# Designs tried in a protein design run: designed miniproteins, single chains, continued (2). Part 81

Each design is a single chain, and the fold is of that chain. pLDDT is the mean over its residues in the fold that is shown.

## One batch from the design tools (miniprotein)

Design m6993
Fold by ESMFold2-Fast:
Structure m6993 (fold): chain A 82 residues (1-82)
Amino acid sequence: MAEAEAVVAEVEPALQAIEDAFATDPAARAAALATLEAMQKVPGTSTVEALEAVARAVGRVAGLEEEGARAAEGLRRLAALL
C-alpha cells in the first residue's frame, strides 16, 4: 500500500489538472472521446491503456503535456500494483 500511496501523492496534481481540463475545455473533451473511440476499435486494449491514451490526449490539447504524461505513468504504475 505504501507504493500505491506514493504514486497517488506524486501524480494527484497531474490527475487533477487533466480532470479539470476534461471538464472545462471542449477541445480536450473532444480529443478524449475520439481517443476512447479509437482505442475501443483496437482488439485487446485494456482499460488502463485506454485511460493512459486519454490522459495524454487531454494533456496535449490543453497544453498540459507533462501533466498528461505523469497521469498516464501513474495510472500504469497503480495498475501494476493491483
Scores: mean pLDDT 77

Design m6994
Fold by ESMFold2-Fast:
Structure m6994 (fold): chain A 63 residues (1-63)
Amino acid sequence: GVITVTLTLLDGSQREIEVDSATTVEQLKIAVAQKLGIKPEDLEVEPASGTVKEGDVITFRRK
């Protein structure tokens, strides 16, 4: 199934996205890094690992 999560981006803006319920935080980090045009290794994410859940807030910061 699909779940809705909130991303807090580098500029402090928030975006709601729909993802598969099996999506990992690492997969979201890669996708966000690609959209921002930066390397995934230059991006920090909280929580750092695990699967995302409905209503989760995932925060991204630049290293």
Scores: mean pLDDT 80

Design m6995
Fold by ESMFold2-Fast:
Structure m6995 (fold): chain A 67 residues (1-67)
Amino acid sequence: MTIEEAAEEVSRKFGLSLGTARKYINGAITLLKHFSRETAVQFLVREGGLSREQAEYVLELAEEILK
């Protein structure tokens, strides 16, 4: 999965702009390289303004990109 494909899925599912969705996917990738999944969820919720459901979905796509 590419960053663009993941951003399009997030945009479609949650009604975010492609630019915003792309920023969240890139942020999630960076977080997963340095922190645990739970810490990444907490960061995306607190600093990113995402719901827990949105944060977990974004992280699933970021994990698929990192494979």
Scores: mean pLDDT 86

Design m6996
Fold by ESMFold2-Fast:
Structure m6996 (fold): chain A 119 residues (1-119)
Amino acid sequence: MEELEEQLARVKAEAGRVADETIKVSDEAYETVRKYGTPEQAERVGRLADAVKALADGAVASTDPEDMVILLRGIARALEEMARVLRSLGTPEMQKAAEKLDESARRVRELAERFEKLA
């Protein structure tokens, strides 16, 4: 029990750090689309950024490594969808923001794989 609780505490600390970094990148992507995109594209990216925050909060609150894996994979998918929207806009600023989103999605997927090995 205690050994598992210590593992879960480490997993939660790691998830919290990744969540904070991911939320920052998604918020920066939303501001980029708000400045250079259409209102409809900004609304879509805003909804995806809100989904990332909700999934990140769920992952940090979770006590089950299997649930954390599901939530982290959800975050990665939302980031990948945001990156696709930004790439479709074709500006250098959008391409740079999309690259940061893809990097964050990759890090979140790597974290999910590590948690899956603990489950």
Scores: mean pLDDT 80

Design m6997
Fold by ESMFold2-Fast:
Structure m6997 (fold): chain A 110 residues (1-110)
Amino acid sequence: MAERVRQAAGRVREATQRLAEVSPEVKDHADRVIAAAERLYQAAESGDAEGVRKHLDEFYEALAELIRAAQEAADKHPERRGEITRLVDELVRAGAELAQAAEEYIKASE
């Protein structure tokens, strides 16, 4: 399970970095998402199921804020809207994979 969390966290990091490259104004929110995913992975590596749950909640909050900020950036910059929307879709998919891996890890830690 920890390896699946690691792989999913890596995909979240890559998707988040690509979004921040296209939309530098969301970089602070992007850094927060990356940090939350990293803490979630570190908790899974250390066998800390409660830490995984806590950092998963932090990840959901950070991801929601990043998506909102990216949508605001797309509205302000119509020329980048299509690219931002595509990258947000990639990030949402990567985030869902990380959330699923974390939930499976928590269930396995009963």
Scores: mean pLDDT 86

Design m6998
Fold by ESMFold2-Fast:
Structure m6998 (fold): chain A 61 residues (1-61)
Amino acid sequence: MVKEEVEELLKKAKELEKKRDELAQQGAQSSPEEAEKLYQEAYELGAKAAQLEIKARELEE
């Protein structure tokens, strides 16, 4: 069912969001050089999560 695909996409988006938040938190506690790398990765994960959420919404409609 389409519902299982939507749930999987939303679950994956939540996982990416959580990892984004963890990387941002680690960045706040890291050296400036390490923080820049962690924040960049967090940004990329957030963007991917947003794309998955949009795709899940499209499948629901």
Scores: mean pLDDT 81

Design m6999
Fold by ESMFold2-Fast:
Structure m6999 (fold): chain A 62 residues (1-62)
Amino acid sequence: MENFLKGWEAYEKGDYETAVKYFEEAIKENPENIPALTALLFLYHELKDYRKAAGYLEKLME
């Protein structure tokens, strides 16, 4: 849970690059972490990396 909480803290501060790194670590710990997958979808969309955003959307649809 530490990585998810750190990712959320970075997101609240507008540090989207750091938020992505922590949420990706949370997914490495639990690939079925729906909150972290959802956060990465929205973060990559905000960063205009639509290819990576689509990848996380596909994981959420499985």
Scores: mean pLDDT 80

Design m7000
Fold by ESMFold2-Fast:
Structure m7000 (fold): chain A 67 residues (1-67)
Amino acid sequence: MEEQREANRERIFAEVDALFDGIRAAIKKLAPKVKPSDPYEKQVEAIREIFSAGVDAANALRAALAA
C-alpha cells in the first residue's frame, strides 16, 4: 500500500527537520564555548565537541530508522 509508505516517509522527513532545527539551536547555545582569544587548537577542539554531539544524534536517528 503506497499511501502508507508515503505517510511514513513524510513523517520521517518532518522528524528529521525538527531534529536538525533542534541541533542548530543547541549549537548556537554552545557556540560561546568557542572564543577567538583561545589558541586555535582549543577552538578547533571545542568545535569538534559540539559537532560530535550532532553526529551522535544523527547516529541514533539512523539506528531508529533502520529498526
Scores: mean pLDDT 66

Design m7001
Fold by ESMFold2-Fast:
Structure m7001 (fold): chain A 64 residues (1-64)
Amino acid sequence: MSREEKIEALKKKTAAELRARGLGDREAAVIAALDTLAAEGHDIETLESAARTIIRHLEEQAAA
């Protein structure tokens, strides 16, 4: 699997997770952030960590 294929799979998974958590309105902004990190040359492990951190922060903000 190529880096590009892994990034697309991560974006799809992240979008699905956001929608499942009622955060679908944040999808475009979160995907744009992941695209920016990918364009800057960050590895897949870093992108996965960033996606988890962003979702966690959005959930905490929604719960506040």
Scores: mean pLDDT 83

Design m7002
Fold by ESMFold2-Fast:
Structure m7002 (fold): chain A 87 residues (1-87)
Amino acid sequence: SELEERRALAAEIAEIAVQGAEAFADDPEMVALYREILRLAAELAANPDAASVEELRELKRKMEEALASKSLEKFREVAREMRRLLA
């Protein structure tokens, strides 16, 4: 179902955030940001009305790009977008 797909996408975003936290464990500021993204992804998974499947798919894509480029700025942009969806 669509609800199952969006919950799966939010869980995948959370998994990417965990990978980011592990990859940048030596930087406490980056780890704190990844922990925030993990929390926001859990909140999006709990609230099926907060985001569409397409919005979650785009967030996952941006998270993958942020991790691949090792860009703190891109992770901050994703966190801001997640906060907007939950507002």
Scores: mean pLDDT 80

Design m7003
Fold by ESMFold2-Fast:
Structure m7003 (fold): chain A 73 residues (1-73)
Amino acid sequence: SMSDMQQIVDQIVSTGQQVIDVASRTYSQSQYQHISVMVQRMIDTGQQRGQQGDIQGVQNIRDILQTWYNHLQ
């Protein structure tokens, strides 16, 4: 459903913000800048794929961001 799609997109946004937050405390300023740009691009792509109804695409982005977050903890 569209509600299920929105839940996955919301998870992409929240997990992406968690990655950025951890990176801001863990890495140098230049590394943090690089990570924040990459994560923001993934959030933007996830939102776009959600708008297009690409369920597999949003799930893939969610899983990548969740994997990154788990490795940064």
Scores: mean pLDDT 86

Design m7004
Fold by ESMFold2-Fast:
Structure m7004 (fold): chain A 64 residues (1-64)
Amino acid sequence: SPPSDLEISSSMARIMRGVGLLLASKGKYEEAIETLEKAIEVAENDPETKAEMEETLKEIKEKK
């Protein structure tokens, strides 16, 4: 079966999380935070994925 819209959105949020972590590793904290905030929006209908994005955002903010 083709992936659902929810599966696509959750996958996009996880890819954005990876990009955010990469940006943070390069010291680009403002871009990393913006990317994770967008990932949270994309994951709004998936509470588990949204919580994962929110946790990563907290970790990045602590390192800023």
Scores: mean pLDDT 83

Design m7005
Fold by ESMFold2-Fast:
Structure m7005 (fold): chain A 77 residues (1-77)
Amino acid sequence: AEEKRQKAIDLLKKGVTALHEGNYEEAIKLFKEALELGKDYPEFQATAYDLIAKAYEGLGKKEEAERYRQKAESLRP
């Protein structure tokens, strides 16, 4: 049953598209939805946190961006 993982990946891809289009708020929403579906996959969560951090940087929210970068780092060996 990789369906949940595939849905998480699809949401992540949509979020990346929104991020590249400068739609940072939509990207954050999509990445957070992907994160909920992918919560059992640490490597996926780390990637999602990095992408959320980039979106917050795009919004000028440096403190929130740093918090998500720290979350990503805590999941990597």
Scores: mean pLDDT 82

Design m7006
Fold by ESMFold2-Fast:
Structure m7006 (fold): chain A 80 residues (1-80)
Amino acid sequence: MEEGLAQLSEESKELAREIAYELLESFILNVMKEQGKSEEELEEVRELMRRAYEGDEEARKEVNRLVEEASRYIAEKAKK
């Protein structure tokens, strides 16, 4: 709920953001491992997640694409 987020302290918002990024990273990396991606590709995603967390807009855009691709993969797998 947007109201709940607006009432949180900066520390609580930062913690929530850390948890969200950890979950997104775990999700993306797990999907990539199932797809047989290389360790270099996994390391690139970890670096990308760090940059996105730090406010890099290009990194955030790329993370959004990776989440979309991972979600599509899981959705296709779930349909079968």
Scores: mean pLDDT 76

Design m7007
Fold by ESMFold2-Fast:
Structure m7007 (fold): chain A 58 residues (1-58)
Amino acid sequence: SLESQRQEKITELVDLITRTRKQNPELSEEAIQRLVEATKLPPEEAIKRIEEAKELLR
């Protein structure tokens, strides 16, 4: 389901934020802001925003 996909993407992003925070705290902060924004969106839009945030941390 879209909700399951959203939850998986949130988990992946949180893991990346945690790992990135030690080396790139500024990028980590931006990713957190994008995650917060995504939690206010419908699942389809949230997934897209989360994927964009994951790309930011690469």
Scores: mean pLDDT 81

Design m7008
Fold by ESMFold2-Fast:
Parts: C-alpha cells; structure tokens; sequence
Structure m7008 (fold): chain A 55 residues (1-55)
C-alpha cells in the first residue's frame, strides 16, 4: 500500500507538465496530500478521476 502510494505520487509528479496548468495546480495538491499520507489511495484516485472528467 505505501509502495503503491509513493509510486503513484512519483508517476503523477513526472506527468505534471503534460496536463493543462489548471489541472497541474489541483494535481499538485492531491500529490502532496498523497505523499504525506493525508489521503488514502482511493481518495486520491477518486479526486484524479473527477479532475480528468472536468478536463
């Protein structure tokens, strides 16, 4: 679970420049909360999916 969390955060950080700037700010917030363990993997995935649907 922790390894998956860190891997997802790393992949998202590396992918940030490929997203629109509006999504980049929101994704950075999700990544930081995920890295710090403030949100679960399920919560992070739900927020990401929601953002991508709005894009």
Amino acid sequence: SEAVRQKLADVLEKSLPTFPKELQEKLKDIIERLKNGQISLDEAMDEIVKLLKEA
Scores: mean pLDDT 78

Design m7009
Fold by ESMFold2-Fast:
Structure m7009 (fold): chain A 62 residues (1-62)
Amino acid sequence: MEETLRLEMEGGVYEIAGAVYLLIGDYKKAAEYYRKAADILSQSPELRDDAEILRKRAEELE
């Protein structure tokens, strides 16, 4: 349970970075950070759906 919360927080930091790059129009960097967030979140089965959403966002930005 604690590990899932930690991964969610770490993934959230990368997701925020991705959102910031998206806001300033750097789609390539936004995609890179969304992929990093997804990779972290995918380490927990409970966060797999969130990881897939972020991977799809990254794919759409490249």
Scores: mean pLDDT 79

Design m7010
Fold by ESMFold2-Fast:
Structure m7010 (fold): chain A 89 residues (1-89)
Amino acid sequence: MEELREWIRNGEVDKLKEVVNEMAKNKDDKGWLELMALSYEVLGDHELAELYREFAERGVSVGEVRLMVLDDLPSLEEARERLEKALQS
């Protein structure tokens, strides 16, 4: 967590994405959502972080959303749409 914040301060967003993507490979749905929440929190997007945290607590299946890693961080609107679709799956 501290290391992720330091990478953001130094403008090392690509390094953050690479590490988060690697960590995500072996996570279950809840673990993946919690990882996404932490990632958005350290990027300063507190609304998106809270959204992912809420979905993790609800125990929702994210199926195809698990393939959505931090290679191209979605907009808040796009992330919500993808999570809503996953909730219906």
Scores: mean pLDDT 60

Design m7011
Fold by ESMFold2-Fast:
Structure m7011 (fold): chain A 78 residues (1-78)
Amino acid sequence: AEELLKEAEEYAQKMEEALAAGNYEEARKYLEKFKKAALELGKAIGDEAAAEKAVQVADLYYKLKTGEISEEEAAAIL
């Protein structure tokens, strides 16, 4: 569980850094890595619902920053 938590935290940070830099391809790479680590962590600790929420929030944040969805659409989904 510790390794998965560390990986999820590192990928989330790198995704935010890439988004802030406007590097959307790199941000998507870290988003996908974050999703995998978060879901595996959720399964390992028995809280898949929290992991699914974290993945949903990260995905919406990425789409909002890249312009794929509006702030209104993101708010309606969360």
Scores: mean pLDDT 79

Design m7012
Fold by ESMFold2-Fast:
Structure m7012 (fold): chain A 60 residues (1-60)
Amino acid sequence: SPEIERLEIRLNLLKIAAAASELVAERAKDPELREQALREAERLRREAEELEREIERLRK
């Protein structure tokens, strides 16, 4: 399904973005930047988990 393919691509992009934000948090020396990057990573991980559940429902 083209719809499922688009969601899979979005899921992969969310996972990449989350990993990038986690790396920024790990490398950041500024506490404000570190906190912002951690919050962004957590948000992106939650979005990825929700999207994974949606994809699973569509494949059922």
Scores: mean pLDDT 88

Design m7013
Fold by ESMFold2-Fast:
Structure m7013 (fold): chain A 61 residues (1-61)
Amino acid sequence: MEEVERSRKEFVEAVKKAMRILAEENGVEEAKELGDSILGDPSLSEEQKKEIKKAIEEIEK
């Protein structure tokens, strides 16, 4: 019911989509750099960081 929770989920999904597109167009390294940059953001929750780490792993496979 918190709009903040919705925004956080939308942000994670947007990052996952951006990483996927970067991996397809520019390569896995660009996608990983985006993910690493996002993981350095102190405003992210532990859950958001976990999801982004998983997205990096899935792109690398």
Scores: mean pLDDT 76

Design m7014
Fold by ESMFold2-Fast:
Structure m7014 (fold): chain A 103 residues (1-103)
Amino acid sequence: MEKVEEARKLILEAIQYLENGDYEKAIELFKKAVELAREAGDKRLQAEAYVTLGEAYLKMGKYEEAIKAFQEALRLADEAGDTALRDYVESLLNKAKEQLKKK
């Protein structure tokens, strides 16, 4: 679907900004990708977008925001029946929680 393709393009573009250290622009694009994935009803793609958003927040040191993004990704991965994605998100959520405790 058109919205699914657009969401994937935004995720790839956001990853490029993330790699270049432009975290603010990356987060903007990831949030837009989440919205498009939600409008498309693609729970797996929505979970993937939340994972990338959470990873961006982790790189910025925004651990509380990262935890919220990963919690939403975990719920969506479970609803999509994607056990591999769910396990990956759970590991990221645990890492974010440990980083928050080290402050």
Scores: mean pLDDT 83

Design m7015
Fold by ESMFold2-Fast:
Structure m7015 (fold): chain A 55 residues (1-55)
Amino acid sequence: MEEIKTLAEDAAEKLKKAKYVTQEQVDALRSLLPYLSKEQQKKAEEAIAIAEKKL
């Protein structure tokens, strides 16, 4: 669980900071959502929404 948290946080930060994102990066973060707490899911969904606007 701790490893999944770290991966999701790292992916979310990269998506927020990146000027360009790929669908694969968005899908990878989305695939982690079922393994995250509700608060972490909200933060990940915010990062996904920001990334989708860059697609």
Scores: mean pLDDT 76

Design m7016
Fold by ESMFold2-Fast:
Structure m7016 (fold): chain A 86 residues (1-86)
Amino acid sequence: AAAERAALKAQMEALLQRVRDMGDEALKLFPSVKPIVDEVIANAQAYAQAVLDSPAQGAVQQKVLDASFRRLQQAVGQGYLEKLAA
């Protein structure tokens, strides 16, 4: 239904905004993570498009997004550990 698709679009737009905001915060703390942030944003856009237009690819794109997000979390975590060790 049109209402369901509109709600799903709003949900995906909210997800993309959160990913951008999270990326901006990570970049403020550790500018070196920019390539990983750019990858997460690209993968989030691909996931949002798959959810809306290609549901069969949704699970594949979600796995790709999750993997890149874990890499970002690891990189930010390592940056914090390095600051604590110094």
Scores: mean pLDDT 83

Design m7017
Fold by ESMFold2-Fast:
Structure m7017 (fold): chain A 79 residues (1-79)
Amino acid sequence: MKLVGLAVLPKPAKVGDEVTISEFTKDGWKERKAVIEELDEDYAIVRDKETGKRYRIKFLYRDEELDDSVVGAVFEEEE
């Protein structure tokens, strides 16, 4: 589990939706396209379309009085 970036998800989001991950790398910010595979109240599991790598997006704001969208912290599901 390592924080690697941020994502913004629309409300509502559903399984099969494409999302953009802004990942911080040694070369700076990189945008990745991923597909939502699993959705929960507090997180989404997404799969990178280029690498097939799984990421966990933890929602930083729930549905309480903030935004049309959810900001999530992106973690690698390696260990």
Scores: mean pLDDT 72

Design m7018
Fold by ESMFold2-Fast:
Order: structure tokens, then C-alpha cells, then sequence
Structure m7018 (fold): chain A 64 residues (1-64)
């Protein structure tokens, strides 16, 4: 299995973030813990604090 590039990892995180609310709503569970984990990992990959992480920044970084 080849290692994922940073942009591929960010794209996977974006897909996960997009899917978590719908999946959590269907299952009747709180999406917050899963979303928090995904944003924290995105901040680590981007090298920025989690509070600076946004969907727009993730989309821009994934496109690079």
C-alpha cells in the first residue's frame, strides 16, 4: 500500500468531515467527537492550530 500524500490525506479528511454529520444524524449520535478528531488531524497535517482549521483551508490545501 503506497503512503498517502498530504493532499490525499486532506482530501480523505474532507470526505470524512462531509460524511460524519449525515451518518451521525442517521444513527442518532453526536457528530462532535468525530468531527473534532478529523479537524485536529487536519491541523496537524497543515501545521496550524486546530482553531485555525476551516473547511475552506482544507479545500485549498487538498487542491495543492
Amino acid sequence: MPPLSKSEQLEALLKGIDGVPAGSEAAGVDPQPALEGLYDKAGEILGIPREEVSREKLEEAAAK
Scores: mean pLDDT 74

Design m7019
Fold by ESMFold2-Fast:
Structure m7019 (fold): chain A 55 residues (1-55)
Amino acid sequence: LVELAEKVIEGMGVDAPVHVIVQMLRRMTDLKASDEELREAAEEARRRALEKQKA
């Protein structure tokens, strides 16, 4: 889930709103994750994307 959110952020940019990332994840997957789980994945992916930019 986090890896998929990372791909979304990589395509849209780190400045993409969390709610847009959540909507994209919901559309792209058959995962029956809650909004809370999707939001947590999006936030974690953003954190990882920022770390990669610093590297």
Scores: mean pLDDT 73

Design m7020
Fold by ESMFold2-Fast:
Structure m7020 (fold): chain A 84 residues (1-84)
Amino acid sequence: MLSPALAAETAATLRAALPGLLAEADALADAMLAGDEAAVARAPSLISALRILAAEARNVGDEATAEELRAAARRLEAARDAAL
């Protein structure tokens, strides 16, 4: 288990990064739906990163951040499926 101090620091870092990650995910989803092939090529990497960060948020007890990151990953998957 991570120390309580390290877990709190990780949670704070993820919360600080969350608005930017959500904006990036939404921009990529919009680009994929607009037919941007480069956006479709980038989607698997961002989906994977969001899932990893969601697992990290859950591991440090930040369920709200984990849920938002998982929701962003699901939106990207749906946009990618629609673009394929």
Scores: mean pLDDT 83

Design m7021
Fold by ESMFold2-Fast:
Structure m7021 (fold): chain A 63 residues (1-63)
Amino acid sequence: MEAALRAAFDALAGERGVVTAEDLRRKLGLSDAEVAALLAEFDRDGDGALDFEEFAAMVAARR
C-alpha cells in the first residue's frame, strides 16, 4: 500500500518533491478555503507545502 501512496504523492508533487497550495488547487480542484484548511491541519512546518510525511498523515486522517 505504501507504493500506491508514494505514486499519488509523486503525481501531485511532480519534480519538486512537495505538494504546494497551487498543486492542490490545480490538480485536485480545491478552493482556496479547502487548501488553507488542509495546510493548516497537516503543514507542520508552515512552508505552504506538504512533504511526503505530511501528505501521508493527511491521507490517513481522511478515512
Scores: mean pLDDT 74

Design m7022
Fold by ESMFold2-Fast:
Structure m7022 (fold): chain A 80 residues (1-80)
Amino acid sequence: SLEEIVEEARRMLEAGEPWSRVDLRVAQRMVEAGLTPEELLEVLIRVYELKLEWARRHGLPADQIALLEETLATYRELLA
């Protein structure tokens, strides 16, 4: 379920799908799955970890990487 959502996001990112489409698909899957707030945060954390990993591998601008790191830190704080 949440693992399936994260794995689909991983495949989409590796296929070079626009992040907006990845985000929309993740949102659709989260709504369909009826996830708890904690599970929603887990999906967001894991998807942002994948985005950050992708961004670093593909040399995205430092300001974009910093925004991803900040967003990920915020989600991690909300889950703690």
Scores: mean pLDDT 86

Design m7023
Fold by ESMFold2-Fast:
Structure m7023 (fold): chain A 66 residues (1-66)
Amino acid sequence: SELDKLKAEYEKRLATLSPEEQIKVTDEITDEVTARVEELKRKGQLSPAEIQKVVIDVLREALAKG
């Protein structure tokens, strides 16, 4: 529910950007998610729930930066 709402808001915001800006923002989000997931893996805390929390946190932070 919360993840679906954040994804919808992110997609809506992304649609207002140029194709070049969409790529840049998507790359920045992908890099941040990857870094946080690798940190979870390093700590032995990797789980579907923790990965979902990372995605939610990164999307929320990205939406707050506007």
Scores: mean pLDDT 82

Design m7024
Fold by ESMFold2-Fast:
Structure m7024 (fold): chain A 64 residues (1-64)
Amino acid sequence: DEVLERARYEATLYIGILLREGVSPEEAKRLTTEHLRKQFPDVPESEIERIVEEALEEVLKTLE
């Protein structure tokens, strides 16, 4: 699914930027969820929450 793949990619990039700017993981998750909800209105909120959670875990594993 191209839409879901794009959403995962955007979530990973957005979270990575926020964490590098010193935003906490909790706040980065919140801001990324809001961003994706606006950019992908046709994606169910439950799917967006899962994508953001998985992206946060992936980024945190690569950062240290």
Scores: mean pLDDT 82

Design m7025
Fold by ESMFold2-Fast:
Structure m7025 (fold): chain A 53 residues (1-53)
Amino acid sequence: SPELQAAVDALVAGDYDRAIAEAERALKSHPDNPLAQRLLETARRMREQAAAE
């Protein structure tokens, strides 16, 4: 899905806020999508780690 691809691209670019937003959009369309859930969890964790450094 375009939203999942955008979330992955944002994660690779270090744009964690965008990655979270795009993963949440994917979940609105497909709530049970495990890739979207994992991307959201990963993006949130990475944002917290970046903020702590």
Scores: mean pLDDT 81

Design m7026
Fold by ESMFold2-Fast:
Structure m7026 (fold): chain A 60 residues (1-60)
Amino acid sequence: AKKILEEIREILAKTKDPAVQKEIEGILKAAEELSKEPESIAKYIALNLYLAAAKFLSTL
């Protein structure tokens, strides 16, 4: 969980387009809230999907 949040923060820091930055910030916020939930396989999958979405958005 912690490593995934750090990776999303790094992607956000590298993003210069304000519109893309806002979208990734929303993903980071959702991932941070999810990270507070009890550990589960579903949580791990969801966090990785947020990371994938942030990576994809950073390519636009």
Scores: mean pLDDT 81

Design m7027
Fold by ESMFold2-Fast:
Structure m7027 (fold): chain A 82 residues (1-82)
Amino acid sequence: MLTPEEKARDIANLRRALPGLVAELDQAAEEYAKGNPKAKQRASRLIAALGIYEVAAEISGDTELAEQFRAARDRAVAKMDA
């Protein structure tokens, strides 16, 4: 098990990475929606990665961070289905 200090550091790192990960997923979903089939694989990989980060944040007690990852995934899925 990670120490409380290591867990806090990992969550801080995820929080710093969040804007970039969300932006990349939003871009991939938009490219797919515009008819770029190559963007589907990128978007799917990002959705899977963000799902793992959502669970990690929730287990660590950072419900706000978990909800931000979930919202980004839901937005991307909705955009790809449109």
Scores: mean pLDDT 81

Design m7028
Fold by ESMFold2-Fast:
Structure m7028 (fold): chain A 63 residues (1-63)
Amino acid sequence: SKILEDTRKLAEILEKHSGKATPEKVLEEARKAGLHPSVLIGLARAFGLPKAEIEKLREEAKK
């Protein structure tokens, strides 16, 4: 499953940036790495990002 694979990649990105990066920077690196939109939405929600950012990711997930 691409979602499962991308969830593992997300764990690696979080480990790399442990205590050193903002939520927005982590999300942008995950996006550049091509992680599935559903994984990005989950991350944005967990970080408490603005509704506008979550809606943008939600639109991507519909494709």
Scores: mean pLDDT 74

Design m7029
Fold by ESMFold2-Fast:
Structure m7029 (fold): chain A 92 residues (1-92)
Amino acid sequence: MEEVEEVRRGLDLAEAQIARARATGSLDADLLRQAVDGLTELGKRALELGDKESAQRAVDLLREVARLAREAGDDATARRAEEAAKELEEKL
């Protein structure tokens, strides 16, 4: 119960940070790398809890991070985000 709320709070925060970065065009490479790690953990936790909606949100946000990373020329981070999204989606 509390764990589901924690995951949803984490996803809301990550989504807001990604939307802000996209809107301002100020994309920090460290922020993108942290977003991949954070979203991957939130997605795994959501799957463990059976919260498929939150797991899908993590997949969608990871794909958005991958797109932003590619636009920034950070192909390594983009590939990590795409792989994480694929692994989570396979378990949905």
Scores: mean pLDDT 82

Design m7030
Fold by ESMFold2-Fast:
Structure m7030 (fold): chain A 62 residues (1-62)
Amino acid sequence: SLEERIRELSERLGLSEESVRGALEAYATGDPTLTAAALHELSRASGLSREEVRRLLDEALA
């Protein structure tokens, strides 16, 4: 379920479930500006690369 994926990502990234949910919602819109902002913020906050964050978001939405 989406809620389980949000929890898994929250634990893997070390971020709040609210931050992860917002980023997943932004990423799911397909809007380039919202996508770029979400990837940048999650990358900055987690210490992972934008490419690694994108991979994790894609897995969560699959």
Scores: mean pLDDT 82

